# Designs tried in a protein design run: designed miniproteins, single chains, continued (3). Part 17

Each design is a single chain, and the fold is of that chain. pLDDT is the mean over its residues in the fold that is shown.

## One batch from the design tools (miniprotein)

Design m8566
Fold by ESMFold2-Fast:
Structure m8566 (fold): chain A 93 residues (1-93)
Amino acid sequence: KRRELILLEASATMAAMYAYLTGDYETAEVLNRAATEAARALEAGKLEEAARVLIEGAEEAIELVKKSDIEEEDKERLIKGLEEIKKRAEEIL
């Protein structure tokens, strides 16, 4: 479970990099913040808090991606990845 959350935190960081490369800087910032907060919660042994932060970050990021002006293919890829992060984090709660 802790290992799964570490991998989801890494996935959120990779999604942030992808968003940045597509020009969606707002989504990148939200995901980097969520990943950083999740990492802090994990270091403190707060697994449920880490999962909640990742779920909230993914939800906010999905809304931002939908409103962004990036290419439709990039939107679909980002949303799919973020939905997977959300689903996996919810399974850990």
Scores: mean pLDDT 87

Design m8567
Fold by ESMFold2-Fast:
Structure m8567 (fold): chain A 65 residues (1-65)
Amino acid sequence: MTRERIERLRREARELREEADRLVELAINYYREGNAEKGLEYLDRAVEAENRARSLEEEARRLAS
């Protein structure tokens, strides 16, 4: 498998982890404002982004082996 595909997967995974970090920050802010429901909603979105990043990282790891 090509180096280019592995690099693309790793780049996408990094972008998803950065998005997850931003979503966590938003969740914390909503929680601080007393909006726990919105805070949980954004945490759920962050978990989804982390799960997608993990899947791409696993694919890149398999291709690199």
Scores: mean pLDDT 86

Design m8568
Fold by ESMFold2-Fast:
Structure m8568 (fold): chain A 90 residues (1-90)
Amino acid sequence: SEKEEKAKKVAEETAKKVKELIKKNAPQEEIEKVLEEGAKEIAEILGVPVEESIFGHIAESLKIAIKKLSQEEALKIIETALKEFIKYLD
């Protein structure tokens, strides 16, 4: 549907921005802000509260994980999370 396709695009753009910030060694706060903004936009597109959104839950898990992971591990988990979300919408 149009909603699922739009949500996928926002998820892909959010993942791209997060990966760019990780590669630049940006502050954790900037990374978390991008994840939160993406989660809110996807929840709005899908018409669900962000706290009930699959992407919202993924974003919260990623915030915790990337604080503890190396740059390479963080980039890999972002890619994996994006694939999982796209699969969920298909």
Scores: mean pLDDT 83

Design m8569
Fold by ESMFold2-Fast:
Structure m8569 (fold): chain A 94 residues (1-94)
Amino acid sequence: AVTLAVALKANADGNVEVTVTVSGLTGPAVISVTVKYDGKTVNEALTVAGDQTVTLVYKVDISKDVTVTAQAELWEAGQGPVVRAAEATVTIKK
């Protein structure tokens, strides 16, 4: 079975790390990552050929309260999302 996980880590400097881990892949797939922060929505597409971990880094405004939410979906060619990760959320308070 394919598994997909998303983890968030907020650093004191305002960098938020979004770590996407995929395991159990038997062939190439695309992972769609959606990250929401500071009233923005960022969409990333990652092409994967096997089990791997990818870390994406976003700079957020730490001068105010910030909530960052990340979600990932794994797609097979020509199909809708095969696997959806649990949504991850981190809040940084001033």
Scores: mean pLDDT 79

Design m8570
Fold by ESMFold2-Fast:
Structure m8570 (fold): chain A 59 residues (1-59)
Amino acid sequence: MSGDEAHEEAVRRTEEMGIKPTEAQKEGAKAAAQSTLFSNASAEEAIDAGVDGIKSMAK
């Protein structure tokens, strides 16, 4: 899974939760997902990192 795919999935999951990510939150989610994948983590862990990033910034 690419960082872009993990980022898109994280955004979709947060939208399903009723959160509308801002451009900055989307950038944060992409960075978190890419960093997690670079650490040899699973695709699910990368998506979770992106979701957590958006949720923490959304309050």
Scores: mean pLDDT 73

Design m8571
Fold by ESMFold2-Fast:
Structure m8571 (fold): chain A 78 residues (1-78)
Amino acid sequence: MKTVVTVRVPKDKAEEAIAAIRAALGREPDSVILTEDGDYVTIVLTFDEPLTDEQKAAVRAAVEALGGEVLRIENVPA
C-alpha cells in the first residue's frame, strides 16, 4: 500500500515543507510533484508505505506551522 500526501504551502516555503515532511516521516518520498498556484505551491508526495495516524498528524502540524494546509492524505492499493 502506498500513501499520497497533497499539501498547499506558500511558494517561498515549498522546500522547507518538503524537508519538514521528510523529517517527520524519517523517509524520502518516491515522487514529488510541484504545481504553482499563485502565491502558493501544491505539492504531491508519494510514499511506498502506509502512514500511521501519528505520522499523518505530524505532517499536518509541520505544514500548518509553515502557513500551509494539508489538502489530502490517502492510502492507495499497491
Scores: mean pLDDT 82

Design m8572
Fold by ESMFold2-Fast:
Structure m8572 (fold): chain A 59 residues (1-59)
Amino acid sequence: MELQKLEDELRKIAYEKYKDKEPRVSEESGKITNAFIEDENGKIIDVKTYLKKLKELLE
């Protein structure tokens, strides 16, 4: 429940931050399905996969 809200919020942040430079989001049929966030070292983090792993660790 809370992780789903976090996922949606992270997608919006990634889209807004990178939309003008080169959006780091995945889209299918005009819908955003995933987002990518750059960490402090320039490493790209797949939000969908990251949140899935967090759910597995919390269960």
Scores: mean pLDDT 58

Design m8573
Fold by ESMFold2-Fast:
Structure m8573 (fold): chain A 110 residues (1-110)
Amino acid sequence: MTPEELAKKAVEEMKKAVEAIDRGDYETALREFEKAREYAKKMGLNIAAQAFEAAVDAVRRALRGEIDPETARKYAKTAAYFGMALVYEHLGREEEAKQYREEAVKAQSE
């Protein structure tokens, strides 16, 4: 799989995970974030993989009832968007990277 194909799959799984979080479907969000993390690892994007792991951790904590749903949503989406920004930065797509950095800041402030 090419780096571009891996990046496309990472972004697609992240978008699915964020949509699942917005629906309160944490089981689906967990699976899709785990897939995004694996694609980031295959690309050698260790910091992006760590950001996706943080999103996975937030979702797992919500599923265990350890944190409230709003806190979990905020942490997971912030980490997810930050990870996505790093993927686009790696691809040299500065405009998309900037957009997802702004989404991460917005998610953190909500």
Scores: mean pLDDT 83

Design m8574
Fold by ESMFold2-Fast:
Structure m8574 (fold): chain A 86 residues (1-86)
Amino acid sequence: ALDALIAGLEALKRRYTTPAQLDAALADLRALGFSDEVLAGVRAQVEALGTPVSEVLDVLIEALRAYPDMDAAGQAVLSRLFGLPG
């Protein structure tokens, strides 16, 4: 469920606070059902741009919180990227 996915991301945000923990964070995101496209984007933000893992996770959480209020096209895109049932 969406609420469980958001709760999972909040838990990862508290657990993973350093770049050295990125691979463990990506493994947990994959276990939550996120697509390889999202995982590649998270890796690029942290490794190439130096964005903190917690900050990238905040963006994902806000996208998921906005999901119920999105139109059908927006929901279809996020369902594909985040592994949510369409």
Scores: mean pLDDT 74

Design m8575
Fold by ESMFold2-Fast:
Structure m8575 (fold): chain A 87 residues (1-87)
Amino acid sequence: MSVEELKARYLAVAREIAERAMEYRGESDEPFSEALKRLLEEDPEVAALYEELRALHAELRARMSEEELEALAREEADLFLELEKAR
């Protein structure tokens, strides 16, 4: 898998986790991080996605510069903001 393919898969998995956590939070005013933490403990499918996300991040860290990793972190943050706006 190329760096571009790893990056695309990472962002796709991050989006799936974020969407599931936002749906799990629903109408609650709890912080996203608290909703995600509870969802990871209660849903083995989301826990498996999160482990995939960690594995993909480890591969990207081995193959990308710090500047490229910062750019990826910004893309992930932008993804989160886009999903919050769409909610």
Scores: mean pLDDT 80

Design m8576
Fold by ESMFold2-Fast:
Order: sequence, then C-alpha cells, then structure tokens
Structure m8576 (fold): chain A 75 residues (1-75)
Amino acid sequence: SASELLAKAAELLSSLKPYVKDEELFEETERRVLEAAAGGDAAAAVQALRDASKRAEEMGDYEFARALREAADAL
C-alpha cells in the first residue's frame, strides 16, 4: 500500500541522515522520494534514490552514493 511504502521510505531516508554532507541534495531527494511514495509509485521512489546516488558519486561523495544505492535496493 502507499501508506506502507511511505513509512518504509521515511525510515530509509532517516537512516541516510548520518551520511549527509550536501543538505540541498538530501532535501531534494527526500521530497522526490516521499512524493513518489505518497502516490504509491515505488519505481519512482527507487529512481529518485538512484539518481541522487549518481549525483553524489559525480560530486566525489562515494560514501553517501553507496548509502543512497543501498536505500534504493532496500525500498
């Protein structure tokens, strides 16, 4: 259900907070993931996390990129 997806997404996003160096990237990612999850769109939520992971990797933040990819795989 959308409610279950939203709860799981919120929990995964919370687990990412210790890895956040770019607050703007995290806030944009959180918005996209929660919006997709609220709509019941798991694929869009996963894609938002994967897009953020690629962006973090491009910025040289390999630790955050890995954490985002793991969150995407868990969702």
Scores: mean pLDDT 87

Design m8577
Fold by ESMFold2-Fast:
Structure m8577 (fold): chain A 94 residues (1-94)
Amino acid sequence: ELEALREEVARRHPGAVPDDFGTAAMLLATDAVAELEKKYGPENVTEEQAREAFRKRMREAGVSDETIEKALAALRFVREDGELVVERTADPDA
């Protein structure tokens, strides 16, 4: 699943950078959090670990550091009922 999203991001990067990139970043970050929760348990996943896992995965996909930081700036990691949830900073209601 993460590999498929990575391939989709790379394929769309030249054509859909503004809005679609933000959505792809949120999906990738959500998958990274889900994998961490599966391995360590929901309450053991921190925002720092989620951000670091996202950076690592995006770099492995060939994404530049500038683009990774832009993606992270569009995301928020919030804890709700013991679980880490990924939201878009500019659209908390979507």
Scores: mean pLDDT 66

Design m8578
Fold by ESMFold2-Fast:
Structure m8578 (fold): chain A 91 residues (1-91)
Amino acid sequence: VTIRVRVVRDGVETDLGDIVAPTLDEALGLAAMVLWIAKREGDAVRLTVRAPSAETARRMAEEIVAIGRQLGFEASVRREGEDWVVELRPA
């Protein structure tokens, strides 16, 4: 599983690189850490999720949305080709 991490502030996007994890649970844990840091910094985050199957990527994106909302983000998810994109902004 691969998550591309981008931080967004005032419409400006910075690429922070990729999280690569062999399992869904490990990828979710790393994504949660990224969101926790971003929440402390006050930044919006765009995560692009890629997995061996589109269904796995979708499930993971939905779990990231749930984690983000628990951390106080407004979160949405959409599909872009084979990838799933999660948009998170501080609420």
Scores: mean pLDDT 80

Design m8579
Fold by ESMFold2-Fast:
Structure m8579 (fold): chain A 90 residues (1-90)
Amino acid sequence: SIEEEIKKLADELLLNLVEFEEAVLNKEPQEAIEKLAERMVATLKKLKELLEKNNDKEGLEQLEEFKERVVATAEKLKAPKEIIERIRKV
């Protein structure tokens, strides 16, 4: 079902976030952080598309809040500006 797909993508997004935050905290090479950010952005886009198709306005609002928290954390951890902008543009 679409609800099961949304849940799976949300769970995947949380895992992607943990991997991204750990890479930034460990000061991994920018290329490695960019690849993790690309995975997270891809998952964010898929989740946004499903929520839009399902007319889930509350889910879209929660996803935007999640994205804002990710951006704030990335800025606090001093992630590369280009990566932060890529996340913000989703």
Scores: mean pLDDT 83

Design m8580
Fold by ESMFold2-Fast:
Structure m8580 (fold): chain A 65 residues (1-65)
Amino acid sequence: MQVSREVAAMIRATALTAEGLAELRLEDGKYVITLLVPSEEARERAEKVKEELEEVGLKAEIRER
């Protein structure tokens, strides 16, 4: 359930980083989500974080290694 868009995005991002699937960085007010293991699941989850951050007026970018 959605508690707030920003909190939901941070929870999703924390899960990705805890599972070793991605790194999250903040660069000049833009969140950069770097996928460490580029899989369909990791990309879909990163896209959800990006969407929820953009919903609250923040910028987000997805990168792959």
Scores: mean pLDDT 75

Design m8581
Fold by ESMFold2-Fast:
Structure m8581 (fold): chain A 58 residues (1-58)
Amino acid sequence: LEEEGRRAYAEGRYAEAFAHFKAALDEVGSKDPNSERVKELERRAVLALILGGSAAAE
C-alpha cells in the first residue's frame, strides 16, 4: 500500500496516491494506533492531496 502510494505519486496520480496512503493508515493504525508510522503516512497523504488538489484546476 505504501509502495503503491509512492508509485502513484511518482507518476503524478496524486488522488490515487492519497487513497493508497489512507488505506495504509487504516491498516497501520489497527496494528499500532499510536505509532509514528501513522503520523508519517498521514503527512504523506496530506502532501499528495495538496500537490494534486492545489495543482489541478478547480
Scores: mean pLDDT 71

Design m8582
Fold by ESMFold2-Fast:
Structure m8582 (fold): chain A 78 residues (1-78)
Amino acid sequence: SAAALRARFEALGRRFGLSEEVVELAFAAYTLLRPDHAPPSERDLLTLLAEAYAHHHGIELPARFRATEESLRALVAA
């Protein structure tokens, strides 16, 4: 459900210290890209959160970027 998906983004946002605006941007991006497809993997959620963080802070990520927990922590710590 949309509520369960939002809760997953919110839980990861809290874990990595992301703002509510970044979390909402990542959730909105997912609903635009994959509204009716199978539930996303944790790596899909991490990648969307990393892309939303980068967009919000004016950071350019490399093409075909795929986030891990470690790469997201490094991005937020920079």
Scores: mean pLDDT 79

Design m8583
Fold by ESMFold2-Fast:
Structure m8583 (fold): chain A 73 residues (1-73)
Amino acid sequence: GVEESAKGILDEQYKLAEEEAKKGNAEEAVEQFKKGVEGLTKRVEEVDKEAGEKVREYGEKKYKELEKKVKEE
């Protein structure tokens, strides 16, 4: 479904952000991931509000994990 597809996209974006952070582009990687979450959530909400809310929650969780990982390293 839309929720599952969107979460899969966020998982791939998260992986790319982790790789960029390891290269020394941590601030840019975190900002790019946040923008990706915001854009994807908005698009999903326009077609399925409930799925959009779940995608937002998942994206916010992943964003916090990425911020914490970058800050601790």
Scores: mean pLDDT 83

Design m8584
Fold by ESMFold2-Fast:
Structure m8584 (fold): chain A 65 residues (1-65)
Amino acid sequence: SKIEKLKQEIENLEKVREELTAEYDAALADPSLTPEQKAVLQSVRDTQLKNIDERIKKLKEEIEK
């Protein structure tokens, strides 16, 4: 059903969000990174997570119809 597909998409995006967060946390834990390199990684991470969160919100709104 349409609702089942939307729920699966949300679950997949939540998993991607979790994996992405773990990858960036691991990368940011590297003690050899300069403050400038950390700032770039944090900016990219924040942008990607925001995009995923906005997509999840849109899919949840579609289920509520």
Scores: mean pLDDT 86

Design m8585
Fold by ESMFold2-Fast:
Structure m8585 (fold): chain A 69 residues (1-69)
Amino acid sequence: PSKEEIDKDIDEAMERMQIAVMEIMVKRNGFDEALKYASTSKRDAEALLRALKRNNAPQEQIDAVEKII
């Protein structure tokens, strides 16, 4: 495969890992703590947003994360 294809696969794998970390944080520490943690990084906020959408979280939580991105 091309370098571009390999780089894309690596980026996708890292994104999946970041989403999984955010899912664990919400499950263990709750939404408010996860939101506080994610608010300092656009990457973490985007990963939290994808985690919430994957788990059919309340729209109010999704909207809160979208506002900080």
Scores: mean pLDDT 82

Design m8586
Fold by ESMFold2-Fast:
Parts: C-alpha cells; structure tokens; sequence
Structure m8586 (fold): chain A 82 residues (1-82)
C-alpha cells in the first residue's frame, strides 16, 4: 500500500511538471499534502480522496484536463488496492 501510494504521488508530480504554470501552481498545495500524507503512513482511500480533489482543481483551469484525468486514474488505482 505505501509503495503504491508513493509511486502514484511521484507519477502525478511528473505529470504536473508537464502541465502549464497555472495548473502546476494550483495543484502544488495538494501534491504537497499528498506527499506528506504518504510519508505519514496514510491510507490508499485517503490518498485517493486527495487525488480526486486535485483533479477537481485542475479541471477548472484551462488546459488542466490532462492532469485531472491522470489524477482520477490514480485515485481509481488506489481505491482498487484499498
């Protein structure tokens, strides 16, 4: 569970780096929260909720849909291993 959470956070950070500066800035607080949550031993369910919040934030910004799609897919993966 912990290893899967770490891998999904790393994947989302890389996807965010490829996004526009506006999308990256908007999701930064959530990525920081997700990393802290994983470091503290948080559950896959809790991490999936954070990723869903990130997707909702990203999709409200122009050009944010690709990152939102990545975050939603990651949330589904985390729920499947919960």
Amino acid sequence: AQAVGRAEVDRLREAAKASSPEVREAVRPLLDQAEEYVRGGGSPEGLAALFTSGANTAERIPEGKPLADVARAAAETLRAVA
Scores: mean pLDDT 79

Design m8587
Fold by ESMFold2-Fast:
Structure m8587 (fold): chain A 58 residues (1-58)
Amino acid sequence: MRRRRGLVTLTVPKEKADEAIQAAMDGFLAAGASRVRVVERKVEGDEVTITLEIEYDV
């Protein structure tokens, strides 16, 4: 289990970026994360690379 903070990167089609962010945030919170936030979004043609910061209070 991560004790403080981690970064997760995902690459998705531009049209699904917001849906993917919501699904990832909900998934990490359900798995025991105390906080999840978007720290970076890079648009690269038809794809978006999203970096999430995940925090645990344990």
Scores: mean pLDDT 77

Design m8588
Fold by ESMFold2-Fast:
Structure m8588 (fold): chain A 97 residues (1-97)
Amino acid sequence: MVTRIRVRATSSSEDEEERQRLINELIGKLLQAAEDHARRTGLPLPNVTIVRVSPRTIELEFVGEMPRADAEALAAEFRKLALQAGFSEVTVELEEE
């Protein structure tokens, strides 16, 4: 089944350079988590779209064929990584197509 995982994260940092660093680090961590998940499960690597919604907010959308349980596990990892990276507002949404 085709699943879409949308991760939206907002930085509370008032420093522009720190915000850019944190956003770049989060992007790298989420991409790595998707690659690690694909390797572990043998599932295809999801397609990723990255959108800078605002100076403080980044959105990543991962679309791929995966079972619901695998999508839920990956979404939970994404949420954990964003929170551990210090993002104050984190939304992770799953949509089945």
Scores: mean pLDDT 84

Design m8589
Fold by ESMFold2-Fast:
Structure m8589 (fold): chain A 81 residues (1-81)
Amino acid sequence: LTPAQEADVYLGVAEIVLAVIRTALKNGVKPDEETIRLAKRAIELAEKAYQLAVEAGDTQLASDAKRVMEEAKEILKEAEK
């Protein structure tokens, strides 16, 4: 994989993790320890995607990775309350 392709894979996985968390919360699952772990994992994956996208010079992919990272951080903050 090229760095840009690898970044896209990490970003895709991070977005899937966020979708799982959001679907659970929408269906009345209260934030718990597992929600915190998944949110932290999504942040880690999005950070790796961001670093790889920056290295590849892909500004759009870097922007998308930063957005996903920020969304995951918001979920983490809410889950930790």
Scores: mean pLDDT 84

Design m8590
Fold by ESMFold2-Fast:
Parts: sequence; C-alpha cells; structure tokens
Structure m8590 (fold): chain A 67 residues (1-67)
Amino acid sequence: SEREREREAALLETISGLLEISASSSEYVSELAEKKGNLELAKENREASERSRELSREYRERAEELR
C-alpha cells in the first residue's frame, strides 16, 4: 500500500539522517585525535565516518526508490 511505502521511506530517510550525524561525529573525533597525536584513533574514526556516509547514501537512494 502507499501508506506502507511512505512509512518505509520515512524510516529509511531517518536512518540516513542518523548515519550522517554519526559520520559528522566520527569526523570530529578524528580531527580531535589527530590534534592530540593519536593517529590510530584518528584513522579508525575517519574510516567509520566514510562507512557511515556511504551507508547514508544507500539508505537515501532506497527511500527515493519507494517514492
């Protein structure tokens, strides 16, 4: 049904938005870690940010396909 598709699209958009927030948070932690000389933590958070941005795009695309 149209209502079920709209609800699923809204959920996927919400997940996408949360993943973008997560990516921004990881990027911020990466920058702080780099400034403090913790290169391992900086790298881990950079990679986490990139993964979250990729997943955010995938969920956004899936939401658009339902509309």
Scores: mean pLDDT 89

Design m8591
Fold by ESMFold2-Fast:
Structure m8591 (fold): chain A 60 residues (1-60)
Amino acid sequence: GATTATVEELKKAGLSTIDPISKKELIGEAFISEDNKKPYGLLDFAKAGGNPNTDTKGLD
C-alpha cells in the first residue's frame, strides 16, 4: 500500500526525501510505500512517463 505526504512531513517523520527510483530529491507531494517505508515522487514519475504503482512494485 501507499500514502501521500509532503516533503516537509517526510522530514519531520525522519523518512528519506529522496526518490528511490530516480535518486533525486522529492518535490511537492510523494507516495510513501507502507511495505518498505520508501517515498517516491509522483510528479517526477508522471513527467517521466512512469506509473508509480507499476514502477515501485520491484522495490518491495
Scores: mean pLDDT 51

Design m8592
Fold by ESMFold2-Fast:
Structure m8592 (fold): chain A 106 residues (1-106)
Amino acid sequence: MSTEEIRELMRRILDELRADENAEPFLNLPDPKSLPDIAKVVPNPVSLKSIQEKIDSGEITSMEEFRALLEQMHANVHKLFPEGSARVLEADALWARAEALLARLS
């Protein structure tokens, strides 16, 4: 697969994820002022916007790197919020959609 084809696939997956009803909390990095311990619990915060910026800059060039960032975004929510919370349920639903999209394209 060419670099351009990989970039196009990553953009398509991100566009689909941004359109998901569960995506709003994950569109942007959380404000450190609203979550004062986030940097201590999650040293590498990830959002859909931060992933897009890494694609655009060429920091990630493979589907494996892209998947790892989406998985890290999901795992970070489980570190910050208790099991069964609305935020964890939203993250689980968004990750399930990401897995389905990745399975179709990888």
Scores: mean pLDDT 81

Design m8593
Fold by ESMFold2-Fast:
Structure m8593 (fold): chain A 71 residues (1-71)
Amino acid sequence: MIQLKVDLSGLSEAEKRAALALYADIAIQEAKKLPKEEAIELLTKVRDVALSHGDAASAARLEAEIARLEA
């Protein structure tokens, strides 16, 4: 299991959104370098982190990339 560590507790709402958006962008770029199965696993874990912090926008972007890889 991949353990993702993101500490957002000290950040403003705007800083949390920026950090989650950056994390999603990094995950999407890294997924392009991985085999399909590993890419989907990485994107799914980062999506779950975004959802746990209430970032529906980043979660939707990650879900769109997962759907693109599965199709």
Scores: mean pLDDT 76

Design m8594
Fold by ESMFold2-Fast:
Structure m8594 (fold): chain A 61 residues (1-61)
Amino acid sequence: GLKKVTVNLNDYEPRLLAGLIAAQGGFILDENGKPITDVEDITKYLEEEKKETVDVYFPEP
């Protein structure tokens, strides 16, 4: 299973948040349901999405 966490984008800089997600083995699903796992692509996704929150997925411990 995967753990889903909703994160408030107003609380984080995109690149910092992307680094934290990647460091913990997490990922984001894009508009097509494709996993985005690397820092640069996560950063780009967060900068382009004008949303207040994002859903982040992590492997269960």
Scores: mean pLDDT 77

Design m8595
Fold by ESMFold2-Fast:
Structure m8595 (fold): chain A 61 residues (1-61)
Amino acid sequence: GIAALAAALGLPPEAVAAFDRDGDGVLTEEEAERMVALLAPARAGRLSREELRALIAPFVR
């Protein structure tokens, strides 16, 4: 769920929940790509864009 994704990304659950437009705990591909686009620059020293996609992928429908 969103809490597990937030923990994997090192973010508070509410930050990740903001990308879940329909509130079902699952991200669309569009929401996942938006999240990667916004988080990748802030995580440049820790995670690549590809690593962010891999972490998010299990939560995408």
Scores: mean pLDDT 69

Design m8596
Fold by ESMFold2-Fast:
Structure m8596 (fold): chain A 95 residues (1-95)
Amino acid sequence: SAEAIALIEEALQRVGEAVRALEEGDTEKAVEYLEEAIRLLEQAKKVSSAQDLIDEAIRHLREAREAAEEGDLEKAIEYAKRASDLLLQAFAKES
C-alpha cells in the first residue's frame, strides 16, 4: 500500500539518523530515533503485506536500542543496519 511505503521510507530515514547519531557518540539522540522508527513500523505493519519482514526489523531495532543504552555503539550500529536491510526488502514487496 502507498501508506505502508511512506511509513517504511520514513522509518528508514529515522534508522539512518540513528546510525549517524551512534557514529557521533550521541546515544540519547540515537535511542530517540530508534524509538521513532519502531513506532512508524508498528503503524506500517497494520497496513502492510510484508508483516514478517517488518516484525523482524522491529526486533533488530529493539536490540539496537538496548545495545545503545548499554553503550555498545558498534553492536547498536550493526543491528540498525540489519533492520535497514529488512526494511529495504519490505519496501520492495510493497512497491
Scores: mean pLDDT 89

Design m8597
Fold by ESMFold2-Fast:
Structure m8597 (fold): chain A 95 residues (1-95)
Amino acid sequence: MERVSTTITITASSLTDEQEEGIIEAVRESAKEAGAEVLGIERVSENTIVVTLQADSLEKAEEAARLIEKSVLDYAKKYAPDVEIKIEVRIGVEK
């Protein structure tokens, strides 16, 4: 079986503990829906969360990244409309 690693970097203009928890929940639910495993979620700075995923195919990795991006942006629109969210996806290459 192919194993594809994906790193998703989520940067917010501001990030509270409550917003961090909401974003993490959105990430976990979207990854599960897409059939990807969450290997780790780490807050690497005051404003940045890094998510590491593993999927059994490139197509599942791409779908997981797409669903996570949508869920995080939908969360921000509903609960933190004044917060600007930037999402950066890297598929298949961890250094």
Scores: mean pLDDT 80

Design m8598
Fold by ESMFold2-Fast:
Structure m8598 (fold): chain A 95 residues (1-95)
Amino acid sequence: GPVPLESDEEVEEAVRRAKESKNLQEQIGMVLLVANSGDKRAVAEAMKHMYTTLLKEDPKDAQSAADLAKALEALGETEEAEKYRELAKKLEEEA
């Protein structure tokens, strides 16, 4: 039979763990778990926290800034998404 799908409660818990985590590897793990759920909004929220951590660790990472902007756009955070798109563009011009 098919592998059982995770519950909505487990998806919400994984997103919360990504948000509260101080560990990049744990955040990556939470993104992967949420991705298998098919919940696009939950995936975007987990990705937002993961890429925020990546960008704090490497402020010159144009790719993390671009991917953070995509996650923010998926969440409807259009104004903040625009700021990170502009940051990504500036970082790519410096590379």
Scores: mean pLDDT 80

Design m8599
Fold by ESMFold2-Fast:
Structure m8599 (fold): chain A 91 residues (1-91)
Amino acid sequence: SEIERLQREALALAGRLQAHVAAALTPAQAEELAARADELAPLEDPVEETRTATALVVAVLREAGREAAAAEVEALGRELVAALERLEAAK
């Protein structure tokens, strides 16, 4: 079904983003990301959660001068948001 296809697409993109972030961050940058995430109120909307999480990773990478890595995370985050929005529209 279309919903199952969109769910698989979103899951695959989420996995790619997670793997890319894990490979891109140093332990110190991962610790900084976790500290910033802990200061945020919980979000119930998966789209807003993805935008917020992506923005935090991008900010940490840009502050470290890692513009290429930040751009890659930002692009993957945008693809995941678009996939999640398509999934919501299909329900």
Scores: mean pLDDT 81

Design m8600
Fold by ESMFold2-Fast:
Structure m8600 (fold): chain A 93 residues (1-93)
Amino acid sequence: GAPSVVAVELTVTATTATTATVTVKVTLSDGSVLTGSTTLDLSAISIKELTLPDGTVVTVAAVPTSADTAVISAVAEGPDGSVATASTTVTLT
């Protein structure tokens, strides 16, 4: 069958007072790794979708939790229905 999604990793690579640039790394059951990146608005709830070459869809969301913090989450869904999730908290400086 198609490789399953087994892990997703979030890395925040750059922040401003109002934005975060996030890299998503998806690991598949065959050991292959797929990456994508997007920029999220941290002034409001922000949702972005990335479609990876294997058909995996990664939904990345930023939810402000205070004046200087946001939670960034990722949900990776494989074409076979496999799911992996990750989240991190970002402090705005």
Scores: mean pLDDT 81

